# Ledger of designs, part 43: designed miniproteins, single chains

Each design is a single chain, and the fold is of that chain. pLDDT is the mean over its residues in the fold that is shown.

## One batch from the design tools (miniprotein)

Design m1473
Fold by ESMFold2-Fast:
Structure m1473 (fold): chain A 85 residues (1-85)
Amino acid sequence: ALDPEREARVKALGAEAKKQGLSAVLYEDEEGHAEGRYDPEKDLVVSFRASNVLDNEGVLIKELELKEGSTFEEVEAAVAAARAA
């Protein structure tokens, strides 16, 4: 289970992504590595690393250059960059 502070950050990012038409965002593990995704349409966290940011139609907006060492801050930056595109 996610820590309450981490869950709050994931939900806040998910809400922002939803406003921008994005259907998936990532969350971090205890070491700050990206380990899964939050689906704002379903309001669920899934145990997979996302490699891309999609709109509500599943169309690729941006590839995320995420690796095992990727942080939640890098995910937030990637979502913001997709918004700017």
Scores: mean pLDDT 50

Design m1474
Fold by ESMFold2-Fast:
Structure m1474 (fold): chain A 96 residues (1-96)
Amino acid sequence: RLEELLKELDAALKRAEEAAEAGKVEEALAALERALELLEELRKLGAPDELILERAKKLLEVVKKLIKAAKDAPKELILRLIGLAFRVIGLIIEAE
């Protein structure tokens, strides 16, 4: 289960990065939200703090790229992105 979730997380992060680079804000955001859900599940299953930190930091890097792409995005997508960023930061603080 842990290996399966990790594989799905890495796939979601890759989709998010590719979508963000292509300027596909809604697709990138959906993939990032899925990645965070998977990261939270991994943490609940006792995944090492180092693994959680590495993936959370990578997720935050994609969020930063997406913020630059999302300047002209609808307000609802911007608010979702802000909420996601705060959740990721909280996870990083907890894992340290």
Scores: mean pLDDT 82

Design m1475
Fold by ESMFold2-Fast:
Structure m1475 (fold): chain A 61 residues (1-61)
Amino acid sequence: SLEELARNAANLIIDLDLRDERTIRSLFEKMKIPKEAYPLIAEILEKQGHTDLAEKVRSLV
């Protein structure tokens, strides 16, 4: 599901300490994350207190 995929992507960003837009974009490409999942990933990151990462994800659209 998109929700499960978004959760897995958000967890990988946090666990791998990915901080830059280029690396996050590369991860999304490798995981074949659809753009429709980006808002969900951003919301999950924001709820976990990672507001800066959430804004980076939103900027990738």
Scores: mean pLDDT 84

Design m1476
Fold by ESMFold2-Fast:
Structure m1476 (fold): chain A 72 residues (1-72)
Amino acid sequence: DLQKLLEELKEKVRPLVEELVRQGYKLHDIIAEVMEKFKSELEAKARQLGVPLSFIEFILVLAVGEVANEIL
């Protein structure tokens, strides 16, 4: 389920997003940093679900945006 995947990714990225927000990173830099740190996990998840990596990356961007907006 897309909703379950989104919630799982939000919880996974939350500690890192909170840290980067605290350090004064802008949203686009937070997204870039999170994508780099979680790159291998995203590739594994895309392969497991049989979807393009770009799809999982898109859901990750939504997750980071939602978490950052809750904090900012």
Scores: mean pLDDT 85

Design m1477
Fold by ESMFold2-Fast:
Structure m1477 (fold): chain A 72 residues (1-72)
Amino acid sequence: AVELLEEAAELALRAGAVEAAELASKAVQYFRDGNIEEAIKLAEEALRLNEASPGANPEAIRLLKEAIKKLK
């Protein structure tokens, strides 16, 4: 889950989705701190921003969906 979130954050950043990348990175931090509920919320917000972004990387979206599935 963490590895998928980190990969998604990097791909989102390279695609110019800076806010989505920041939220995905924050989700990683909350997960490492043991706050899984907040990590899921941040990952879902990152997914929402990626899906709404013109030119969003489809691979970043797929990785976020997979990470969220594994966190739940």
Scores: mean pLDDT 78

Design m1478
Fold by ESMFold2-Fast:
Structure m1478 (fold): chain A 90 residues (1-90)
Amino acid sequence: RLEELIEKMREMVERELSEEELREIIRYGSEIERRAAELVLGVREALARLPVGIEIAEEVNRKLKEEGLMTREAALELARELVERRLAEE
């Protein structure tokens, strides 16, 4: 169920799970836990591959922690907006 997936993702973000912990959940967790961990890890991997500074990655991570949930697409959109703002202001 979508609500269960959202709750699991929020829990994982709030607990500040490491990549190792997320990969362990992907390996041994329930179907919903595995999917949630894959999405959280995918967001982190996507942010790491962006040509953005640590400050932008930290801002996105702060928003994930505050709002409890963000999809990979939403995180990429936020990162794009932050990059555009930086480029406009220098």
Scores: mean pLDDT 65

Design m1479
Fold by ESMFold2-Fast:
Structure m1479 (fold): chain A 119 residues (1-119)
Amino acid sequence: SLRERILETIERIGKLLLELGEPEEEVEEVIRELRELLDRAAPDRLPLLLESLEKIERYLELKVKNPDANDEESKKLEEEAREASGILALIRADPSASAAEVRERAERALERRKELAEK
């Protein structure tokens, strides 16, 4: 099921965070928060939640395998993970918002962050 795929992705993210040296207590908190987000998310949000978590997982796998990676592909994975983290935060803040609204708000937040970095 989609829910089972999301739970498996959350568990893999937890393992990757431990491999990166994050404290066990902090990783347990992240897993708890992601499981709570899954339980609160409307069914329409589950594909967006899975997509966002898979982007985060791919970036974490890269950091575990090659922490010094700085090629174009690595930068793309980092940017996708940043966008995904923003999407998760927006779903948490308003679990009733449409997938389109969440994505639009995440894109605006990312552009604002880029503008602040250029100043």
Scores: mean pLDDT 79

Design m1480
Fold by ESMFold2-Fast:
Structure m1480 (fold): chain A 61 residues (1-61)
Amino acid sequence: SMMEQFRQAEGAARLAALLSGGEADEEQARKGAEHILKGDYAAAGKAAGAPTHLVRQAAAL
């Protein structure tokens, strides 16, 4: 479902932030998820506070 895809994308945004030594709050994770679902990993990284390559890795899990 769209909600399941969104929750997975939020998890990816949060994981990317953790791998970069930080934490994404609820708003950052939500914005990161929106960008991941659009395929914009660079914008997702900016929203979550993580480099683009870590967002791609997290989203591939």
Scores: mean pLDDT 86

Design m1481
Fold by ESMFold2-Fast:
Structure m1481 (fold): chain A 67 residues (1-67)
Amino acid sequence: GSAARLAEMTAAGVAAQKAVDAFRKANPDESLENRSAMAKAAVDAIEAATGSRFDYRVDRVEPPEPA
């Protein structure tokens, strides 16, 4: 059922929250540049958690064997 979507969304949410929290701690000024970088970090975390895990066809580590 919805278990896969729930798991991915939970992972994405946790990853995004960690990325945002880490960025906010490092950049408390909340300037335009920091805001943009923070948003980018959150989006990257979400993409890594959802996009790569859902598709993960292109973003695969090459196997150490000749074809």
Scores: mean pLDDT 65

Design m1482
Fold by ESMFold2-Fast:
Structure m1482 (fold): chain A 83 residues (1-83)
Amino acid sequence: SSEATQLYNDAMSLLPTDPELAVARLVELLSDPDPAVRRQARHALALIAKEEPELVRERLEALLSDPDPAVVADARHVLGLTE
């Protein structure tokens, strides 16, 4: 959707000026009631992790302690964790 595309573009545009805000915004959207928004946020985080893994790794690891199991599952997916 256009909203999901804008989400990705907004996050990527924030990376050079406020990377922590960009990641925090995407993390918050992993809890969105719309599954399409959650999917786009997960995909955006995966793309950011591919380009700048050190930027997102610690934030995604912090999500492993999130009270929402869906957020934990998405964080594990982006991190490629097999445990």
Scores: mean pLDDT 76

Design m1483
Fold by ESMFold2-Fast:
Structure m1483 (fold): chain A 100 residues (1-100)
Amino acid sequence: SAQVENVEKVIKLGEEAIKLIEEKKLTEEKVQEILNRLSELSKKITDPEVLKLVEGFAVYLLSAYDALKNNDEKALARAKAFMKEVLEKLKKKYEELKKK
């Protein structure tokens, strides 16, 4: 389904965002690109739990970028941990949606 395909794309985009954070390559331009892509992918997602997880990921992505700008290593580690937690929940939802 279009929803299953879009959730998979959200997961891949989330993994790339975490990689950019770990490599200290997350720029304002890349944050905006990721947020725009998450917004577009969300238009074809109807599961309200998945939509809440995507919203949470976007909030933590912005927190991670703010932490990087301020050289706040503790805030960055915390935001990254929450992003990974949301990504694991998205992966679980993706597996459930594939079984429908």
Scores: mean pLDDT 88

Design m1484
Fold by ESMFold2-Fast:
Structure m1484 (fold): chain A 100 residues (1-100)
Amino acid sequence: PIEYYTPSPELQELLRSFGFTKEKATGAEIEGLILKTLADNKMLIQPASGDGSDAVLDPSHPLVAKLLEYFGKESLTVDELLSGIFEELESEKTKVEYVF
């Protein structure tokens, strides 16, 4: 089955900052929207070494500052951001609908 997530009101407000306008979405749609928004708005700092290093969110960006406050972090990598969002999507506060 395909899993559709209706996030908590707090997570919905956060996702609206990424341009999320749907009431519910798949995990793949949410991930794709986040990654596209990070890339399109140049919210990522790549370490000078590049290869094998996680991209870090730029704390000078207003949306990144909001993410850091939401998750209670001083810094976030892309992987940490996605993990935090998916932990919220898998929580009891998120409504999940299964489409076969």
Scores: mean pLDDT 76

Design m1485
Fold by ESMFold2-Fast:
Structure m1485 (fold): chain A 67 residues (1-67)
Amino acid sequence: KLQEELEKLQKEISEKLTKIVDENADRMRELTEAMEKLQKAIEDLRNTFEKLVKEIEDLLKQIQDAL
């Protein structure tokens, strides 16, 4: 009887541990995808900022040429 109870507990613990590992794997995948999206957003923002800086430089040159 006691041995059967222990076997049940070991199985329950094993199943719970497997579930935790699987849930962590899914969360890590989701985090990786989120990080990739964030990196792309940062790159897009950088490109937009570089374009804006160039437009400002062009405007400054036009002002200097007018003086």
Scores: mean pLDDT 80

Design m1486
Fold by ESMFold2-Fast:
Structure m1486 (fold): chain A 84 residues (1-84)
Amino acid sequence: ATVAQQVEALREAARAARAHGLTALARAYEEGARHIEEHGLDAEALDAILERHREAILAELAAASPEQIAALTAELRALADRLE
C-alpha cells in the first residue's frame, strides 16, 4: 500500500468508527492518518498515538453494544481486504 492509500484507509476507518458512535477510536485513527500524511509511516510514533488514546478507546469499547462492535468490525475487515 502507498502512503496515500494508508492515509485514506485510516480516514475511512475513522469515519466508520464515528458512524458507529466510537468517537475515541475515530480520533485515534484521524491522528494516525495525519501523522502518516505529515511525517510518513513511523510505527513507533503510531504506537505512541494508540497508547495515548488507549484508556479512552477501552472505556468506549466497554460501553459499546455488541452490535456496534460487530458492525464496525465488519466495515474494518472490508476495508482491510480492499488494501490487499
Scores: mean pLDDT 80

Design m1487
Fold by ESMFold2-Fast:
Structure m1487 (fold): chain A 85 residues (1-85)
Amino acid sequence: MERERVGAVFDEAGRILRPIIKALNAGDTEKAAQLVISEGERVGLPDEGKEAADELKKAIENGDSATAIGVAMAFALRVAEARVA
């Protein structure tokens, strides 16, 4: 049971994360932030999405790609958990 749920959450997080990382790799920070906000709105977490988008933009402004990726990953897992429930 738990293993199947963990796999489903991880797979869904990957689907959410991929377009965000693609936007960041293209240097399109605004698109990455909008994708985060949009995903938060879809799962009923608009405030969490906005907070994650603000943190992601701040990390990119500071040249901290590791923190930006970490924020995107944590948010994608949070959204995936809500969607797989």
Scores: mean pLDDT 82

Design m1488
Fold by ESMFold2-Fast:
Structure m1488 (fold): chain A 66 residues (1-66)
Amino acid sequence: MLQVTFKSPFNLSVVRSEVAKVSDQVQIVPVSDTSLLVSGSAQDVALAELALKESFPEAQFQRLQA
């Protein structure tokens, strides 16, 4: 699982659109107005992380242990 923390409130539909360009196999769950969780296979989460790092370079990315 991946936690993404943004510097300002994110738009969930924009985040979903960016992730959908690389994978349709991830679940995105908002935790707060500035934080969300990305879950799925290790490969799909890694693709989502790369896409989100390119689109939101100021965001913080943290891998969570299950």
Scores: mean pLDDT 82

Design m1489
Fold by ESMFold2-Fast:
Structure m1489 (fold): chain A 75 residues (1-75)
Amino acid sequence: MLYRLTITASDGIAALATLGRVAKEMGVEIVDTEFVSVHEIVATIRAESLEKAEELARRILEEGPAVESVEVEEL
């Protein structure tokens, strides 16, 4: 299934690095990433379930330095 993650962070580069690491650890495929601004990343991911996509979002928020919010939307 495809999901969109909207990540808001005061350090977008650090947030992108956290996204990459956590996605790799969880076996989630990153299909695309886009910087909407220096503080906002939109990522398209392929995950087995919504629960796995939400777990990825939660881990990014918890483990990411200066990550302010992560929102998940099913595509």
Scores: mean pLDDT 86

Design m1490
Fold by ESMFold2-Fast:
Structure m1490 (fold): chain A 124 residues (1-124)
Amino acid sequence: PDENGYTELHRIARAGDLAALRELLAAGYDLSARDPVTGEPVLNARDVFGDTPLHLAARAGHLEVVRLLVEAGLDLTARDAEGRLLLEFRDSFGFTPLDLTDFAPDPEAAAATRAFLEELLARL
């Protein structure tokens, strides 16, 4: 991560860069890896705004990035210090990934991403 807590996964998620995500996973990137100090999954890394890669993908309406992260082993059972699951984690503005889908520029992609996240939450 850079000085803003921004990781390559944050960039990929914001940009919808499926090709880069697939290449990263094919190279053996361990999505189940945990920070040795905090014990939190590295995919739960938060930038300066409290946004995880999942928040950024949801805000952009990049459903295929969200889907691929979940299929590749994103730990949806990980909890923050307040006991909240990743899908329920709020950024510095109080927004969950689901809330951020309302800001996606493509309404169809926003609706599809929201529906997918709602289904994931309902199964937790």
Scores: mean pLDDT 73

Design m1491
Fold by ESMFold2-Fast:
Structure m1491 (fold): chain A 60 residues (1-60)
Amino acid sequence: QQAHQQLLAAIGAILRAIGDILDAEWSDASPETKQKQIEQAQQQLAQARQQMQQATQQLD
């Protein structure tokens, strides 16, 4: 159950980060603003990746 909750949280974070990247790519924002938004999303993805790895280890 705990691993299930962690997986759902990680998936939610990933989808949100993807949404932020797409919004940045299709916006009229400056290149600097887009870069910062992408960097923030990459950090969120890295954290979610670690959480998924830990959850997967519990399933195995």
Scores: mean pLDDT 74

Design m1492
Fold by ESMFold2-Fast:
Structure m1492 (fold): chain A 61 residues (1-61)
Amino acid sequence: GEARIAAAEAAADIRLIGVRLDLELEAGRVLSDEELRANPRYQEAVRENEEAIRRVREEAE
């Protein structure tokens, strides 16, 4: 159902916040949005989140 998809999207947003904080901790500073978007680990996390949401949409139907 739609509620399950919304929950998956919210969980995905939380995961990206976690990845950002981990990268900032490793860098020892706050990263700009541009630096985050250029980071391979952040790009991979975005892709994994998109794939996870797609799977939930398929299963919810």
Scores: mean pLDDT 81

Design m1493
Fold by ESMFold2-Fast:
Structure m1493 (fold): chain A 112 residues (1-112)
Amino acid sequence: MRPTDEEIESAVLEIAAASTIAGARSSDLPQEVKDTLIRGSEEAIRHAREGDNDAARRTLARTYYEVGKLLAENGDNKTAIQHYRISARIAAQSGDDALKAESQALADKLEA
């Protein structure tokens, strides 16, 4: 039997969140940014493991949005733009059009 699309999505979300934790731990990012990425990613893994892919996606999208704000406040506009774009992409996958629009608008504003 082929895995279901929902089972594939859960696995992809868990891998993405675990990769984010590993990347944060090995990065030179400020500690507050690392803590925000790790906490949000661990919460997303929990939701994905419980089969709540919508909650996992919303948690990841919000985490990247909040990290983007912290990075912009620290003057790292280039990395903030990247995190806002990741937030917008994940929000789009969950149907969170409001967070998608907000994250995209903040990325566009920093590129101006």
Scores: mean pLDDT 83

Design m1494
Fold by ESMFold2-Fast:
Structure m1494 (fold): chain A 67 residues (1-67)
Amino acid sequence: DSEVTVAGLRRLAEAAREAARLAEETGQPASVTVTLPTGDEVTVEADSAEQGRELADRLLALADEEA
């Protein structure tokens, strides 16, 4: 439902931002694994800090639409 979707999208956005931060710090692709409210494990990969930040912003926008 929408509450589970919002929580999941926010967790994915946090993972994307963390992956972006790690990619910026290391200069290498980074990945973060998160467990969604549905019980699914998802690995978020960022090839660059810019890519990870863009993904995080899109996920937060989707969460706001569902809230």
Scores: mean pLDDT 80

Design m1495
Fold by ESMFold2-Fast:
Structure m1495 (fold): chain A 68 residues (1-68)
Amino acid sequence: LTAEQLLEAARLRREEGLSNAEIAERLGVDAQTLSRALKELDRLAVRLVLEQGLSAEEALRRAAEELE
């Protein structure tokens, strides 16, 4: 998954309330792969908030770039 795909998945989950299965279908990726990637995205974003004092939105962007 690219950083752009991870950020779009996080946006769809937050703003549209879509399930991981629905997001995976829209992005053309495996649902298990997406679920795992979103879990790591959340973990890294929390770390960036705690270590660098970033906003949730900026932390998500940086975490997605780190995972690419």
Scores: mean pLDDT 82

Design m1496
Fold by ESMFold2-Fast:
Structure m1496 (fold): chain A 82 residues (1-82)
Amino acid sequence: VEARLEEATRKLVEMARAAGEDPALAEEAGRLAREAIEAGVPPEELAERAAARVEADIAATGAASDEARVEALAAGLVRWVS
């Protein structure tokens, strides 16, 4: 379960980053999050890990201006699955 959570979180963050300008990719990220939850991952834990990974990625790339967009996608994802 935890290995699946980590993999799903990483993939969701990648999709959220790419989907900053495409809402269709945000929907796909939501579908993956729901699948992880169905496998036994709590929504809150998934959201927390996704947010932490997004923050780390932004810090590494220095893309502060993109942070709000990615955060909005992550928040929408959490609200959709919970």
Scores: mean pLDDT 60

Design m1497
Fold by ESMFold2-Fast:
Structure m1497 (fold): chain A 100 residues (1-100)
Amino acid sequence: MTEMTEEEIKKLVEEVRLRSEILRLVKEKRYDEAIDLLIEVEHVPREVAEKAVEELEKQLKKVVEKEFTIKNVEDVKKLQEELAKALKEGKFVIVDIKVE
């Protein structure tokens, strides 16, 4: 079984938080902030980021919000499984993550 290091857990949690923030900004109609954050996270041209944000806005009906508390490696695995399940169902997830 794959053991995750504390650094890998921290990096994954931060990536999930950043992606969730982009979705949240789009939902709140804060498009310029979502575009800027997407450029910083994905290192894509502004035109690509603008198109991605427009597509996310069209798919807002497929966005689900979840709260997740991470206390250990097992909780990280559960988070990954929930995200994988959402992707298979064609859904986008806004995750509010608390680390204990």
Scores: mean pLDDT 73

Design m1498
Fold by ESMFold2-Fast:
Structure m1498 (fold): chain A 96 residues (1-96)
Amino acid sequence: KRIPKITGDEKITEEALNIFAEMARISKEVLDTNKGLQFMAYSLIMQMVKILKKYWPKVSPEEIAKIFLKSQNVENPSEETIKAVAEMIEKLLSLP
């Protein structure tokens, strides 16, 4: 299946930011009012998309989550963190 085009479509980008806010458990209002957090969230989403393009569908979302967390210098992430990131990946993959 095709990886969604996160950039170049403002609706898809906004939905990706909403998914990030939900998984990070920050309010969308805080994300919308804080340009630094928006930039960081966007950068993390773009890095995730780059990893997805390299490994998907050859590697499971859980394994991609581990690769992403390692790229963020998160060694030995908890099962809960891996599951949360994997859920975010699956939601991103469900975007049009």
Scores: mean pLDDT 68

Design m1499
Fold by ESMFold2-Fast:
Structure m1499 (fold): chain A 109 residues (1-109)
Amino acid sequence: TLLSALRDGDRATALDLLETLVRVSVTHPGLRLSTLRLLEATVDYVEDRDSDDTERYVASVLALIGALEDLRLVAQSLGVDLSVAEGDLADAPPELQAAYERARTALLS
């Protein structure tokens, strides 16, 4: 899962999963806001996990879990399979592309 990849430092798997979700959101506009929130929560989690601020780290973990659950529920309500990506990253809205690049940069730092 994305959470396991992020926790275990498996950057390649985390990036592959995030890219797949962005690509799914290209063909399913109803998922775009939930995907954007997940990318933002991922950046916060990665930046805060190396912090000595336990409250901030816990808040980032809870926000990430919440974003994942929201995305799952929206996908379920729309009948979308999050593992089937037919879209292209190049067709994503600029704000979603920017959020993905921020998440990619944070993971590779």
Scores: mean pLDDT 82

Design m1500
Fold by ESMFold2-Fast:
Structure m1500 (fold): chain A 99 residues (1-99)
Amino acid sequence: MDKVEEVKVGDGSTTEEEVYEKLKEAAEKGADIIEVSGEAEAAPFVKRAAERIARELGVRTFLSTEGIQKMSKKPELMNELARGLMRASLEAERVRRRR
């Protein structure tokens, strides 16, 4: 049974490390999937944090419905994040298969 944890990230004042710690906490709670919401300005930090979590813990990150709605206000940032999350998802599956 896939365990989904929801994570809310801050506005443009949030750091990559703060986003990473929130995703890591969700993964350590046993999440198989993390659903993220936050403002578009957080997109680069979410992308990098999701890539780290995928490599280290094999956990996949997706945007929640709220996250999609908020980040769609900046399509360029959302598109980069979507591509990054897709690559991170493939890496997470690879990590899971190696364990």
Scores: mean pLDDT 78

Design m1501
Fold by ESMFold2-Fast:
Structure m1501 (fold): chain A 84 residues (1-84)
Amino acid sequence: MEELFERAKELIEKKDFEGAFEALSEYLVARFGEEEAGKVVTPGLFFKAQGDYKEAIIMTIKEALKRFGPDEKLEELLKLVEAS
């Protein structure tokens, strides 16, 4: 779980947003379970289908924060992506 967060962070810093989206999805599954994670990645999947992985990450994190409440790690990833 911690390793998935660190991987997502590293990939965002390298601007590998496709890899970062996959790492974020794995982190959400590991932390919240597959069914609950699926509910928050759905808006992001729309942007992934458009090839916009950066927006996919942003929308997924915003939905996760809305659904699951405040999360320091997700807020850190959101800030990092928006600054990229």
Scores: mean pLDDT 82

Design m1502
Fold by ESMFold2-Fast:
Structure m1502 (fold): chain A 71 residues (1-71)
Amino acid sequence: MVIERARRAAEASEDEQAREEVLGAQGLATAGDYEGAVQALRQAGRRSSPEVRRLIEEVARLAEEEAERRR
């Protein structure tokens, strides 16, 4: 879920740096670094339109839930 939703958010991103940050977060989540993924997603969201930011925030929420489960 996190990986697939991150891909969709990246595809919707018009800002290239925000897209790179979302893809970086996907890589961090794949490696199990969900806390790092949340941080990267929050940064990308600040650069994004409200529509894309909503998609990014949803991915960040899912990543935060995974980080919480692994503590």
Scores: mean pLDDT 76

Design m1503
Fold by ESMFold2-Fast:
Structure m1503 (fold): chain A 80 residues (1-80)
Amino acid sequence: MKLTEQEIKVLKYLYEKDRPVTPEELAKELGMSVEEVQKIIDKLIEKGLVRRVRNADGSDSGEYFLALSKEEIEKIIKES
């Protein structure tokens, strides 16, 4: 799978933090706009690499995290 540099930056941030994050946090830490980060997240969700995190009641938490294991994500990043 070929990833863009921006997609790799988002995946590495999630990998290093090892917790769900908001688009606002990603935008601040990666020097991007929230709109740019949301577009990257949407593409990563389409690729099955990132997922939306939900609250226990099924409502949207506003946070996103890795959809695969950290080992699988590391392999994908190295193969890109």
Scores: mean pLDDT 81

Design m1504
Fold by ESMFold2-Fast:
Structure m1504 (fold): chain A 96 residues (1-96)
Amino acid sequence: VRPSERARRLVDELAERLRRALREREEEAVARLLAENPHLTRAQAATAVRMLVIAAVTNAYLGEAEAAYRDARRALGEEVAEELRPLLEEIKRELE
């Protein structure tokens, strides 16, 4: 299904909100990921967090709201992911 212009705008809003949350919470997210994956360097953990944010946006664009939620939660924590849940559900509806 071709994404509607509205679906594209909602995904752009999701990307902007995730980018803002990443700027505010990057150090906390990196510290959490390093605690869970002690074999990573700080630079690798920072890259992994950014890649999870990209994955969340990609999965939302594919209509995979649950996968997008899980990626956002892994990247930035459950609080950020829960705040994004209404937007993820709206994107999924627009892609149906």
Scores: mean pLDDT 84

Design m1505
Fold by ESMFold2-Fast:
Structure m1505 (fold): chain A 67 residues (1-67)
Amino acid sequence: SLSLDEQAQASQAIADASREHKDSSPEEVKEAVREKLASLGLKVVSLSVHEENGKNVPIAQVERAES
């Protein structure tokens, strides 16, 4: 499982990607989320983007990438 710090960083990265791509396609949001999480050394286990009230809402399951 991720540490509390890793979980906080992952949550922030997902929120940042969603904010930066609020008017983008779901695929662009997914790419942004994967890219930000990869920069943190995190692996995306599952990722979906839901549209709610015209907003892209990403939902991700994240684990630490193994060396």
Scores: mean pLDDT 78

Design m1506
Fold by ESMFold2-Fast:
Structure m1506 (fold): chain A 65 residues (1-65)
Amino acid sequence: VQAEVDAVVEEARAIMEQLDAASKAALEAAMEGFLAVLQRLDDSSQRIMIDSVRAWLAKLRAQLK
């Protein structure tokens, strides 16, 4: 699970490098909220949430260019 979390954080960081300061701050806040919620979930729910966040980040990246 930690390796998947680290991968998601790294993907978000790569996207943040392409964003303006306001959008970067918004994505950073969203990632902080995601990590806080993730810590309160069981393993099965954590996996579902990680998959959902990864799908969202992939869609966001596609819309940037």
Scores: mean pLDDT 75

Design m1507
Fold by ESMFold2-Fast:
Structure m1507 (fold): chain A 71 residues (1-71)
Amino acid sequence: SREEQLAEIEELIESLPASALAARGLEKADVIAAVRRLPDSSLGPLLENLRNAPSPLEQVALLELARRHSA
């Protein structure tokens, strides 16, 4: 469900080091708000890509793209 996918993505964002997000000018709250604006069709692929990302660096890059796409 949308709520289950959002909860997992938000938990993943909260587990990321704040310094990694800040290096790209991102704050956790802003990224979470952006993800919440994404359509249902985007949440599944985003969650899958985040789970398969090899490191926090790649996860932050995916979240930066998602934030731009939600604007």
Scores: mean pLDDT 82

